# Ledger of designs, part 47: designed miniproteins, single chains, continued (4)

Each design is a single chain, and the fold is of that chain. pLDDT is the mean over its residues in the fold that is shown.

## One batch from the design tools (miniprotein)

Design m13618
Fold by ESMFold2-Fast:
Structure m13618 (fold): chain A 96 residues (1-96)
Amino acid sequence: SDNLRTQGLFGLTYLIAKYLETKDERLKKEIEEAIKHLGLSEEEIELLEEMAKEALKEAKDEVEKLEIIAKKIAETYGLKEAAEKLIEQVREAAKK
């Protein structure tokens, strides 16, 4: 499913961004597991790392970071509708 793959790519890219920001070794293990489950090539991993770095440069807060990552993944993989649903889910989850 394109939606399931989009969610996996989004989640991995977000974990990479968080690891780059925090240097938390626990996140490194989660990243390695996600890479294995998604079956990504080295080129795909490098692409997601660049997306994560760009999101960290552009975003002012966590919600904006998530939105930027979702948009970049949608544009790269042609999954605009799946990304819009993901952004909506993130916004709904942020409402307590």
Scores: mean pLDDT 76

Design m13619
Fold by ESMFold2-Fast:
Structure m13619 (fold): chain A 71 residues (1-71)
Amino acid sequence: SMEDEIEELVRETEKKLREAIEKGASRQELLGIIVEAYNEAAERFGDEAGGLVAQRAAEILQKLLDEKQKK
């Protein structure tokens, strides 16, 4: 289903963000990962789905950066 595929895209994007942060990626590179996720979802399911994936990815990115700051 579209919902299951969106959830999978969000999980894959979280993995990419986590790996990029560990490699010392810039904020521009991290935002690029979110933009890529938006484009993938938007192409497959429309702009509303792209927005949803990008919003969830941005929330995940903020959480990961906050966790890194606590270390």
Scores: mean pLDDT 85

Design m13620
Fold by ESMFold2-Fast:
Structure m13620 (fold): chain A 116 residues (1-116)
Amino acid sequence: MVTLEESGGGTFKEGSSLTLTSKVTSNFENVIEMGWWRQKPGEAPQFVASISLSGEVQFAPEVKGRFSISYDREKKTTYLHMENLEKSDTATYYSFAVDGATGKVYFGPGVEVTVV
């Protein structure tokens, strides 16, 4: 089972930036892809961004150009860099990791981000 520790949430001003982090704390050797989903108040969960261990990145159209994603292999940590925050970015952000052996997706507990 892959486990994820998240940090970097809170309340932020519109136009500011933040970085969310997600660290793989177990079964890292099986992880092939990492990223974030988010759930906005009253909306369905939506994909945000992903990065593969081969370095391929994907972004949802609504965040493309404002968000970037990076991965530190030594720290086993994925970073979501969120720039030019909009009130519409207010959501709970769930990091994920894909187990390459099983194809199972594991989610972190979620980090709340409020933009005021």
Scores: mean pLDDT 85

Design m13621
Fold by ESMFold2-Fast:
Structure m13621 (fold): chain A 65 residues (1-65)
Amino acid sequence: MTEEQRQRALELLAETLRVLRRQRGLPLLPESTSLEQKADETIWLLEKEISERYGLPLTLPPPEL
């Protein structure tokens, strides 16, 4: 993966996080939050959603946000 492709993927994950947090009524993340931290939060929230809906175990620790 090139740096450009990595950055694009992180931006898409950050946009996904914004939508997920908005739908859950969670407060906005600080503007200082990095794209990588937002990506980690997005992955964790998606795993939590899948776990809750389908009864699958959570494998990832919560992000350091």
Scores: mean pLDDT 68

Design m13622
Fold by ESMFold2-Fast:
Structure m13622 (fold): chain A 67 residues (1-67)
Amino acid sequence: TREVTVTGGRFGFEINDNLVVTSVASDSPLKELKVGDRIVAVNGQPVTSKAQVDKFGGGSVLTIEPA
């Protein structure tokens, strides 16, 4: 697993219902986040649904399982 800090406003990426990254905006500061990566926690809190991730914004720390 890897931790990535989200800086700025919104995340700048999209995830599906399985918490897998489906797209990353071209202007996203998250250069280490890739399509296929799975989000397993936000701010040290385990997440199990897209809705739990969507409530967080910039300044959050994502724990990611690489593709």
Scores: mean pLDDT 70

Design m13623
Fold by ESMFold2-Fast:
Structure m13623 (fold): chain A 77 residues (1-77)
Amino acid sequence: GLKGRVIALDRHLRLAVVEFDEPATALKEGQEVLVTNLTTGEQVRAVVLKVEPYSAVLKFLEPTSFRVGDRVEVRPA
């Protein structure tokens, strides 16, 4: 999966911005993904709202304990 870091988070809207270590070419807007927190092992489903070359905006389908700075892996669900 695509590895990255949470660079922004809005818990109220359940939105996160993830910056990836490599290009986000495997991600598409509207895609459902599984996001794994590599520090905590927490897994949550999200929808890709926007894709940039090295980042994406994700909407979590559930509340999450993710924090800015957390290392994550994003995989197609």
Scores: mean pLDDT 86

Design m13624
Fold by ESMFold2-Fast:
Structure m13624 (fold): chain A 96 residues (1-96)
Amino acid sequence: SVQERTIEEVFSLFDKDGDGYISLGELVHGLTQLAGSQLTDEQIAEVQAMFSKFDTDGDGRISAKEFVTMLSPKVKLTDEEAALLDFAVTGILHPV
């Protein structure tokens, strides 16, 4: 799949009102829907840590640009932050 297009389509599942922002609760809910089951406490904690990293203004929401950057292969994270993001997304979608 084209990663950029897929990320934009996934963002639209979280952005209920179409204002270009998602809340932490909407992100967790959307990831739960993609996983087809409830998230583990560890997965929720990692999603919260990831979200907080990109919520630069501290308003409890991230923009579409920040969401795309978060899931982009070009994201400028530390190795630990990149592993956390990869674990959160991959572990939720492919928990094998």
Scores: mean pLDDT 60

Design m13625
Fold by ESMFold2-Fast:
Structure m13625 (fold): chain A 57 residues (1-57)
Amino acid sequence: EEKKEELEKRIEEANRRLNEAGRKFEESKSSEEKLEYASEAARAMGELAKAISDLKK
């Protein structure tokens, strides 16, 4: 029970981080800033994929 709630929270958190990184990436004009936010988006995607995989088990 608690594990499912924790996974749902992780999915929600990863989704919010992904959306934030995506928006900041689009708003950023500097190549360096874009790379930083792209890295954050990649990390958030990795966390999201893991949480979804764990939730399906």
Scores: mean pLDDT 78

Design m13626
Fold by ESMFold2-Fast:
Structure m13626 (fold): chain A 97 residues (1-97)
Amino acid sequence: PLPPGVTVVEVESPEELEALVRRHPDQDFVFDTAPTEEQRRAMLAAVPPGTIVVHAPLEVVAEFLARQSGQPVEAMRDSLLSQIALLSGVSVEEVRR
């Protein structure tokens, strides 16, 4: 089950995502681009109450963030993929100390 106070919304386009953010300017958003249920579950467990979780394709979120930041879509996609890898438990190669 979802944590208390968390709302989940599905979006299919950058325009729909822009409209959602504009409608809720006082809310925190977390973008769920996780390709697997395990990764999604890990992300949801870390979401604070009062957050709106957006289920969207990676490309939709990357395009939205590119428009908001003025950065290339490729840079936003790489950033999102790095975050997904962290949430999936893919560790950076640890140098054993």
Scores: mean pLDDT 66

Design m13627
Fold by ESMFold2-Fast:
Parts: C-alpha cells; sequence; structure tokens
Structure m13627 (fold): chain A 68 residues (1-68)
C-alpha cells in the first residue's frame, strides 16, 4: 500500500535520526492529507540538496513520487 511504502522510505531516511514510529506515522498522515502540496515541498527541498547531498535529493524525489 502507499502507507507501507511511505513508512519504509521514511524509516530508511530516519536511520540517522531518533524519530519514533509514532512520529513517522503522524508525518505519513499529514502527507496523505495534502499529497500534491507535500510532493511540491519535497521536490523543492531535493533541488536545494542536489549539489550538497545528491543521494538525499534522490530519496526525497522518490518520496514525492510515492506521495502523489
Amino acid sequence: SKEEELLEKLKKLSEHSALSEEAIKDAIKRMLENPEGTAELLEAQAEVLEDVNPKAAEELRELAEVVK
């Protein structure tokens, strides 16, 4: 499901941060309430990060595609 795919991607992104599973689930709920707006924000962040962290930029773009 879309929720399961978002959960797995966010868990992978949060491996270096102490985000709780509850916080991740809350984030997913917010993303699904405004998928287009969330995708636009993720894509904008990816553009800013592209030069300094291209891997993180790619992961954010993949997350944006899942949210849509």
Scores: mean pLDDT 74

Design m13628
Fold by ESMFold2-Fast:
Structure m13628 (fold): chain A 80 residues (1-80)
Amino acid sequence: MELSEELLEAAKEIVREAVKVLKLPPLSEEELEAIARALAEKAVELSADPSTTSEELNEALWAVFEEELAKIEARRAAAA
């Protein structure tokens, strides 16, 4: 599954804003790209189903964001 550069850049901007708003610890570029890519891939997957509502999309994207953030935190804890 290939993501467009435009979609990936939009996802990166969303992640940067969420990090600022939520006052999260700064993410590395690799961590930022990992979250952005996961969000973009989920958005493409769900938008392929015309029955997906904007509410379902928003809920799924937040779930992916939280899951990817938790994975990053777990990796950082394991490396400590």
Scores: mean pLDDT 77

Design m13629
Fold by ESMFold2-Fast:
Structure m13629 (fold): chain A 70 residues (1-70)
Amino acid sequence: LEERRFRLYRKAIEQAIKVLPNPKEQEELRAELEKSRTLEDYERVLQKASDYIQKNREKMKPIILEFEEE
């Protein structure tokens, strides 16, 4: 029963790692994921991954803003 939530969190973290352009951040998140044993650990790693994704997206924002239709 709990395995479904653990699998979802693990997959979400793995997907987040794959989309990160910075290999150092990817390695750090993988290490944290490997140490994760509880749902709270996974949530913490997901939050950290989300922060890294947000940071990288902000940096790449100028590329997206090229369309500027609004």
Scores: mean pLDDT 70

Design m13630
Fold by ESMFold2-Fast:
Structure m13630 (fold): chain A 70 residues (1-70)
Amino acid sequence: SMEELRKRLREEILAALAAAGKTITDAALELVLDFLMQHPERPTRLLLIAELLALPQRTITRADVEAVLG
């Protein structure tokens, strides 16, 4: 289901960020998930995760995600 996909994407993003010592606000996470649900291709997902991990901030905000997405 779409809800199950969104849940798995949420868990994947949170795990990747936690492994790098980063956190993300709920508003930023929802924006990331909304984008990935519309662009479910693996290369797009991996690139976005890599860009979020490359950010210098410990806490990723909605504004940070908006800047990454363009």
Scores: mean pLDDT 87

Design m13631
Fold by ESMFold2-Fast:
Structure m13631 (fold): chain A 69 residues (1-69)
Amino acid sequence: SMEDFLSLFDHDGDGKISDAVLNSILRAMLGKDKAETSTEELKAVIGTIARANGFEPTDAEVEELTAKA
């Protein structure tokens, strides 16, 4: 579920993706941090990671996850 996916990245238990975890992933995949990453690039990264972890998010769920990142 989307809640199960969030729990993989929600280190603080606040219902959001941890900035530290997200920046680490973005630097590894794109060579830049969240501040330099476009919304479309962020959606693509989040969707890819969700699918790699066995989740099948809808476009709307990816958009909601991106808003929490």
Scores: mean pLDDT 74

Design m13632
Fold by ESMFold2-Fast:
Structure m13632 (fold): chain A 87 residues (1-87)
Amino acid sequence: MPSLEEYLRSQGFTDQEIEFAKSLDVDNDGVITADELRAYFESLGITLSDEGIQAWIAAIDKNKDGVITMDELIAWLKEMRNMDVSR
C-alpha cells in the first residue's frame, strides 16, 4: 500500500502539510484520534485546551464521531494549504 507521504502527494499537498500529517498518523492506519492530536501539540510545547481539540475535530470530522480519518484530514488540509504552518 502507498505510504501516507505518497498518498498526500497524490492529493497535491506540500512538504510542510505532508510532514504535519505524518506526525499525526503514528499507526499509519489512516485514523487520527483526539489523543494523538493532543500528544502531538504537547510534544511541540503547545498546550491545547479540550475546546481547542474539539474545534479541530469538529472542523475535520464529517461523521461527528470524535475520530478523524485521513481522508477528512486531507480535505481540511486542502483548504489550509496556503496557510503559513511555521511554528
Scores: mean pLDDT 64

Design m13633
Fold by ESMFold2-Fast:
Parts: structure tokens; C-alpha cells; sequence
Structure m13633 (fold): chain A 83 residues (1-83)
């Protein structure tokens, strides 16, 4: 499922597989609204555990020059500010 794929990519990133960051960014570029919401929720959870790693991922999303990826990064930042 979409959630299983996102969860797998996040776990790979947490375990040091930085190639999974590129895959997450590509998934974000093609994400529908439900997928965008789920990615935001998972990145907020990741921030609570690994803030520096999450900031790096947000940087890659913003640098992608893609509207959906940038929206995910902006919504994630907004939710992090509410923590």
C-alpha cells in the first residue's frame, strides 16, 4: 500500500540509507492529497525522533522545484511549529 511504501522509506532513511531520500522526494512529487497528508504526518513523527535528519529531507523537498513536494515541506514545517 501507499502507507507501507512511505513507512518503508522512512525506516530506511532512519537506518542510514540516504538513497531512500531520493525515492521519498520522487514519491512526494507524484503524491495525491491523501499521500501528501500521510507524508507530512510521517515527517512530523520523524522530526520528534531525528530533527536534523528531518530538516535535511525538508531541504531536498524544497530544492526539488516541484509544487507538491514544496507543499509537503511547508505543511510539515507548520505542524513542527505547533509541537
Amino acid sequence: SMKDEIDELIEKIKNGDLSAVAKLVELAKNANEEEQKYIVEQLVKLYEEKPDLTEAILGFLLDSSNEKARKIAEETKKKIEEL
Scores: mean pLDDT 86

Design m13634
Fold by ESMFold2-Fast:
Structure m13634 (fold): chain A 100 residues (1-100)
Amino acid sequence: MEEIERKIRRIEETYDVPAEAVREILEAYKETTDPSEEALLALVELLEREAALRKEIAENPATPQAEIDALQAAYRAELDELFRTLDPKLAAIREELEKE
């Protein structure tokens, strides 16, 4: 948990993303899936990479749109894969509820 908090603060300080916004995402995820600490850490790391990409795009306006689109698509694919991997507990809970 301390490592997660350090990464959240680093995201806020480096990319000007409010720490509270990142914490809200993590809390919403905790309430639905009861994720492991590794899962939460992986999500924070992915959010940091997305923030870094947004900053790079903002600082380099001459970058071709096609390259920007490709980078954004790659990060979105990683986020989608992460949520699919972290969602098996939620899927199991939903399956149990749907059987009733």
Scores: mean pLDDT 67

Design m13635
Fold by ESMFold2-Fast:
Structure m13635 (fold): chain A 72 residues (1-72)
Amino acid sequence: MKGMETSGESVADALISMSPEKAERAVRAIARAGLRSPALAPMAADANERVAEAHPKIRETALRLAEELRRA
């Protein structure tokens, strides 16, 4: 569909490799960007879901932000 998900996968891979603290900050920053730019919201939600799978400590926060992005 419109927009390339390939870029979103690259971002998600980088987030998975980060420490949980950096991943949490990145997830929140990505969520803010997605809420400001609705065109980016689907990619931001996908990236946050990927991070939730890799980082159990921030899973709840990442999934909540992803759901909020999908509602936007």
Scores: mean pLDDT 73

Design m13636
Fold by ESMFold2-Fast:
Structure m13636 (fold): chain A 84 residues (1-84)
Amino acid sequence: MKEERIRELEAAFEEERERLLKEMERKGVEEKVKEELEREWEEALRELLELIRNGEAPPLEELLEGVRQALESVIRYIENPPLP
């Protein structure tokens, strides 16, 4: 059911968003950077929700794994930013 998948994805994003906010606070990330990362996170959620609504989304478990991988990538970037 689309509504069930949407609720599960939103719940997963919110849980990972809380983890991201805690990591940003722990690392002393600048407010401007926090705002940018949160905006990108919200946009990613919106795109995934549209895929589910259109019936084009992969299985829920694959979507949830994608969310976790995205969070890990962001955390890695915050901990080890690329050299200029």
Scores: mean pLDDT 72

Design m13637
Fold by ESMFold2-Fast:
Structure m13637 (fold): chain A 65 residues (1-65)
Amino acid sequence: SENDISTVAEKFGVSVETVLRIEKLSSQGIKLADIAKELDIPVKTISDIQNELGVRDLARAVEKV
């Protein structure tokens, strides 16, 4: 949800727009290294953000599929 995105953005000190862009690129199958290069953010930070989003959206992932 957008609330989860806002919480993750605040936790990692990035904008909501940055988190949304990471989620969108990840959903398109873009690799972590390419996302990191595109956004000029360390690979570890992208990975940590994706992991946090995945944990928070686990129940909703079951609903998607």
Scores: mean pLDDT 74

Design m13638
Fold by ESMFold2-Fast:
Structure m13638 (fold): chain A 105 residues (1-105)
Amino acid sequence: SLKDILDALEKLKETYTEMENAESPEEQRELFAKAKDVEDELLKLIEKNFKNSQRTIDAFKKEIDRLRKEMEEALESGDMEKFKQIARDGKLLADTLINLLKTLA
């Protein structure tokens, strides 16, 4: 349901907010793993609810894959500031999607 997608997006926004406020590389790695679990849950919900729109599924997957790749690269390079910036971008994206979906409900 749209409610399940909204709940998953709110959880993702919360996780990205925690990532933006992380104080150590170890905390960033732990939160990155948590974010991947929430992202995978969100993608499954999108696939289930938008079965008639492969374009919508592909667009969501592309954005999640982009954020994930950029965060992983920042973690591997030890760039904590860049990791926080990408987390902030992810938070804003999740917030935008929450607001958009609320207008469709």
Scores: mean pLDDT 85

Design m13639
Fold by ESMFold2-Fast:
Structure m13639 (fold): chain A 96 residues (1-96)
Amino acid sequence: MELSEEEIKKEADTILNTLKGILEASRKPNSQLSPEIVELAEKALEAIKNKDIESAVEYLLELDRLQLKDLGLELSPETEEYLREKYTKALEYLFK
């Protein structure tokens, strides 16, 4: 897998926007978000704030697994490895 610097930057922005979007959506009176999704998003943002890349990546992967489960899908080992590398590079870019 070859990720360009522009793709890494775009993924970093996507991660932050997704996590912030989950927290903003959870604050709405009619929020349908599961408590598990909200908790994982909060933990991921806290890990990012603390520059804990390993914990942040694990929370992001668990969030992906939870979302895929709602679709009746499982995260394949190959896709998990791809996402792990992608998230690691994106977070390293944020902490640069």
Scores: mean pLDDT 80

Design m13640
Fold by ESMFold2-Fast:
Parts: C-alpha cells; sequence; structure tokens
Structure m13640 (fold): chain A 62 residues (1-62)
C-alpha cells in the first residue's frame, strides 16, 4: 500500500481524488488475481468513472 503522502501525490498527477486512488489500488489487488493488467484498468475505469488511461497510471504505480 502506498503511504498517505504518495497517494496524495499520485491523485494530483492523475487528476482524481486521493480516495479514488485508494479505491483503485484496492480493486487492482483483487482483480489482478483473475484478470490481465489491461482488463484490470478497464474494470477500474468503469467502476470509478475515470478514464482507462487514469486507471493504468494508478495500476502501474502499484
Amino acid sequence: MLTDEELEKLAEIVGVSKETVRRAIELAKQLMKKYSVDEVAEKIAEELGISVEQAKLIVDTT
């Protein structure tokens, strides 16, 4: 898990809230056991209402 400061920095870079980044990381950890990285990014984007590109930036940092 990223530190609170790292979560805030990533949220600022991605252009989403810190809570959205935290939720995306939690979802990524669960989904990566069953799906590819690209599929995980697509599912996170759909669930959180963000772009696939934003989701990929979060997943790549995790």
Scores: mean pLDDT 80

Design m13641
Fold by ESMFold2-Fast:
Structure m13641 (fold): chain A 64 residues (1-64)
Amino acid sequence: MSRREQYQQLIREQVNQLIDAGVSDDGLDRFQQQAGELYRQALRDNTPVSEFRAQLEELRKQVI
């Protein structure tokens, strides 16, 4: 799996967990927008997958 695919999979996993947790549509939209920004930055900076996961987890805390 490429780094791009790993980032996309991590985003999907977090989105699915938020849906299962019953987060609002506004919260999901906010998360997806910010995760998309993190994804673009991670592609530019070649961010390690572990660091990207940590960034998504911090973002999730802001939504829940």
Scores: mean pLDDT 84

Design m13642
Fold by ESMFold2-Fast:
Structure m13642 (fold): chain A 77 residues (1-77)
Amino acid sequence: APSPLERLRALIDQSLARTRELLAKETDPARRQLLLDMTRGVIEVAIASYRHSGLISAAQAEELRAWADRRLAELAA
């Protein structure tokens, strides 16, 4: 069975994939920024929830935030 860390990573990957598809069809800079900001918010809430529930460590939460931030920056480029 996947670990909580692996499950959370998969959920983040799924969220980023959906946002990538939406961004591919969106030409308005303001709407693109809103999609990125909303996606960041969803990811932050998910990481915080797993950390609060004791499913991941503080170090794992920090690593996931850094990883997600890099992937969001790639989508923004």
Scores: mean pLDDT 88

Design m13643
Fold by ESMFold2-Fast:
Formats: C-alpha cells, sequence, structure tokens
Structure m13643 (fold): chain A 95 residues (1-95)
C-alpha cells in the first residue's frame, strides 16, 4: 500500500540520517517530517506512527552499538534519534 511505502521511506531516511554528515541530517529530518505528515493525511494512526519511529530507532541503536568505537557515528546516531522523537511528538500533538 501507499502507507507501507511511506513507512519504509521514513525508516530508510532515519537510518541514512544516523550515518550522514550534519549538513545532510537536517534535510533528511525535513523529509521525515513531510513523510509523517503525509502518512497522517493518508490515515496512519498515532499507534502506527509510534511503531514506525520505534522501528527506525531500533535500527539506529543497532548501528550505534556496531560502531561504538566511532564517535562521529555514535553522536550522529544519537542526534538522529533525538530529532526523530521530537518530530514524532510534534506530529502527534497536531492530530
Amino acid sequence: SELDQIKDEIVDLAVQGSISPPGVLYRLMEAIRLGLREAVRLGMTPEELEKVAKEAIEKIKKIIKENSDNPDIVKNGELTIERLEEILKEILEEI
């Protein structure tokens, strides 16, 4: 479904953000915000939004653990999780 495609795109963008330079991260976070808003317009429930974010966060946490010796990956991963949680909160408060 179109919603399943958007879910996959959001998770993919979040994972890309966790390994991207800081200048790219902002643009990816903007794309995630737009994707989440589009998902809401297409009927995605608050529970489904939380599940999408949780899947992305779990994948990023795995990347952080597998790259714990690389401080840039750890920092970018943690920042991506923080920004994703903030965007999710904003979207959930709008609906």
Scores: mean pLDDT 84

Design m13644
Fold by ESMFold2-Fast:
Structure m13644 (fold): chain A 86 residues (1-86)
Amino acid sequence: GALEARLDALEAELEATYAKAEEAIKAGKIEEAKAHLKKLEEILEELRRLLKTLTDKDLILRAIGLTLRAIGDIEELKRKIKKAEG
């Protein structure tokens, strides 16, 4: 359904954005890495909004898993960016 398709899209976007952020950090492109971090924070906010509207147990569990992954990815990238800045 539409909610499943949205979760699929958010999962794919989260994975792609995290990979781009890691490559930006490795390349020393700190401003680009910060832009990708902001995109991850936007994905997290969308996941939190979806969680408030979900009623299907399997979709709720999936959205919780993606939310926890997004939080972990954001915190790791913040740490890596801070280290790269000095």
Scores: mean pLDDT 89

Design m13645
Fold by ESMFold2-Fast:
Structure m13645 (fold): chain A 65 residues (1-65)
Amino acid sequence: MLEETRREAEERARRLIERGVSEEAAQEMVDTAVRLVESGEASPEIALVSGEMNAIALEEDKRLA
């Protein structure tokens, strides 16, 4: 359910912040994962992986810029 997906996304976001991802990027990941599941575009697992990869990509973009 959405609540479970949000909880899992928040836990993953916390770990991303611990490794140096900004709070803004981590929050974007949570919002994206919840939105994808809510819209029916992705399963919870796919949405979580997609959001996590997006947050990591944003951090890498800062390295390249």
Scores: mean pLDDT 75

Design m13646
Fold by ESMFold2-Fast:
Formats: structure tokens, sequence, C-alpha cells
Structure m13646 (fold): chain A 79 residues (1-79)
């Protein structure tokens, strides 16, 4: 459980770094705090299923963030 949680947290940190570069540090920090807090709470409770679901959500979020960044860039150019 802890090992999976640490791996998921590392992925969150990588996503936060990318988010900071594209959308700014404040948005990245908010995302990192929310994701990391939820994963840590689940790991502390020993909820392996919640940690696994968290990993799936982070992977899904990576795809969604890539799409959201592209959409946001398009909206900013068209606005």
Amino acid sequence: VKELAERTKKLVEELAEKLAKELGEEVAEKFKRAATGNIEAAAKAGDLEAVKKGLEIVEETKKNIEEAIEEAKKLLEEA
C-alpha cells in the first residue's frame, strides 16, 4: 500500500511540474495538495482499493490535463 502510494505521489509531482510550466505554480500547487492529501489519507487508512483508484485517477488526470492545456491554449489564442 505505502509503496503504491509513494509511486502515485511521484506521478502527481511530475504532473504538478508540467502543470506549473503550462498554467503556473498556483494551479500546480493546488492540484498537488489535493491529489497528495487524498492518496496519503487512503494509504494511512490501509485502503489499498482507494490507493489503486487514486493511481487510475492520476493516470486519467494526466490525459485530461494534456487535453485541458491544449484547449486552454486554444481558448487563450481565440479570446
Scores: mean pLDDT 68

Design m13647
Fold by ESMFold2-Fast:
Order: C-alpha cells, then sequence, then structure tokens
Structure m13647 (fold): chain A 58 residues (1-58)
C-alpha cells in the first residue's frame, strides 16, 4: 500500500540520517516530510531531492 511504502521510506531516511550523525529531532522531521510527500503522490526522485535539500539546510 501507499502507507506501507511511505513508512518504509520514512524509516530508511530516518535511519540513514541517524547513521551519518544527524540528531533524532532533525532525522524525525525530515522522515515525517518524506512520509507526507509519498502519501501525497510524490515520486521517489522528488522525495530524494527534498530529503537532500532539508538535510543540507539542517
Amino acid sequence: SVEERAEFYAQLVRDTLLDVGFSQEVADEIARRVREMILAGASEDEVGEEAEKLAREA
């Protein structure tokens, strides 16, 4: 389902950000945005681009 894909991608992004040294608060915020984008119908490319942008701005 879209919900399963959104949760999978949000968790992947969260885990990746935590592994590279981002705080839990920042990782959770970016993961939440990723989840919202997928639920709204965004492509993987759009989600990846936004996650990278938010990580650079954090």
Scores: mean pLDDT 84

Design m13648
Fold by ESMFold2-Fast:
Structure m13648 (fold): chain A 78 residues (1-78)
Amino acid sequence: SLLAQVEELVEKMAEIVEEAERENLSPAEVGERLKPLLDQIGAILAQMTPEQQAQAEALLKPVEEKLRALGEKERAKA
């Protein structure tokens, strides 16, 4: 299913974010690694119903929150 494909991509994104935290990667490097996965998710979302899109957003939320935290950490570095 399309939702299962989003779940797999979200899992891969979570692994990249975890690696970024361990390796202390820059936001630019994280963005570059995530771009192909985000592009794939966008293409899948375009094929989904609004109800399925809402479910996919719920799956993406934890990764989005971790990315926000990484951005805040970078701002704190000045």
Scores: mean pLDDT 77

Design m13649
Fold by ESMFold2-Fast:
Structure m13649 (fold): chain A 86 residues (1-86)
Amino acid sequence: SSNLQNAISLLQQAQQLIQQGNIDDAINLINQAISDIQTFSRQTGIDLTGVISLLHQAQSLIQQGNIDDAIQLIQQAISQLQQITS
């Protein structure tokens, strides 16, 4: 659905911003993606708490300066969301 597709797009944009060093904007996009994922979960009954947990962990890693591990978790979240949209 549009909420999940929007979340995927926001997470892809967040990865680009992280790579550019624009951390504050990246965190804002991740928060918007989490909101879209929660909306989709409520509308469909699909449990996405695991994906949301990965994104919260990625935010923590970004704040710690562990950028490479944060990007890997965001990529894992994107992959899991794409499997639902397929």
Scores: mean pLDDT 89

Design m13650
Fold by ESMFold2-Fast:
Structure m13650 (fold): chain A 86 residues (1-86)
Amino acid sequence: EYPAFYAERTEEGKEYIAAEPNTSAEQLEATYEAVKAGKIPGAVFKETDEENGYFEFLTANSRYSEEELKQLARERYEAAQRARAE
């Protein structure tokens, strides 16, 4: 339903969800709403920057390589799914 997502780590070690680097603005907005609504396991936005979270999400998505984003996202979603199974 939503585009593939990538978990992304900031320099401070904080993680947040970014969509695939080639995702459209419409898909990114849908992803942002899904994360905000808690529909994506293991994904959360920064509470203090919720209003700017979408833009940082877009900016972060454009900064990281596709390979790095894929690795982080896969590990994070798989870990969340495993936790759900218990």
Scores: mean pLDDT 49

Design m13651
Fold by ESMFold2-Fast:
Structure m13651 (fold): chain A 98 residues (1-98)
Amino acid sequence: EKEKIVEELIKKLEELGFDELAEEVREAAEKGDVDGFLLSKISKLKNSSDPKEQQVYDLLSEALTKLVEIELKTAVVLALGKREGLPKEEVEELLKEL
């Protein structure tokens, strides 16, 4: 679930002392725009030579990659399930494994 990825990111940021960034991630999640927020932050940090900013970049990039992978898998399962005429219950079961 996307919620678990976001919760783990927030926890890791708080453990490393990035409390303000953790709160910004939480607010972005409440607004439903975590992916956009993470992409914006990653884009600003990608060329940083600061070790702390590189650590944040790695954490945000890992979280965004996992979120995008779930979204892509969900879209594929929904599209293929509809095309193959799978029962709604079977499609929902496959989505639970993502």
Scores: mean pLDDT 79

Design m13652
Fold by ESMFold2-Fast:
Structure m13652 (fold): chain A 100 residues (1-100)
Amino acid sequence: MEERRKQIEELLENLRNRENVEESLAKLQELLKEEAELLEREFGGEASSAEDIVERLAEELGEDPSRLHELMAKPDGDKEARYEAWKIAMDLVLKYLEKQ
């Protein structure tokens, strides 16, 4: 987990600095997919999808999932909404990993 967390943190820094945004976003989506699979195992199949896992993380951390739901309801072609949703998902994953 430490190596993957470090990669996520480095990619987040790239996104904050607006460096290689598309490439960094693609790598973050790939890493978050792997983390979602791990978290699905930890939640014992309570989540039916990666979206459900992220919602469960928000509930566990006491975060408001309303913004995430709003962004996930937007069309697949809305790149800005997808970007913002992934930023929220990354923040939730990092907070959950810190708790462990």
Scores: mean pLDDT 64

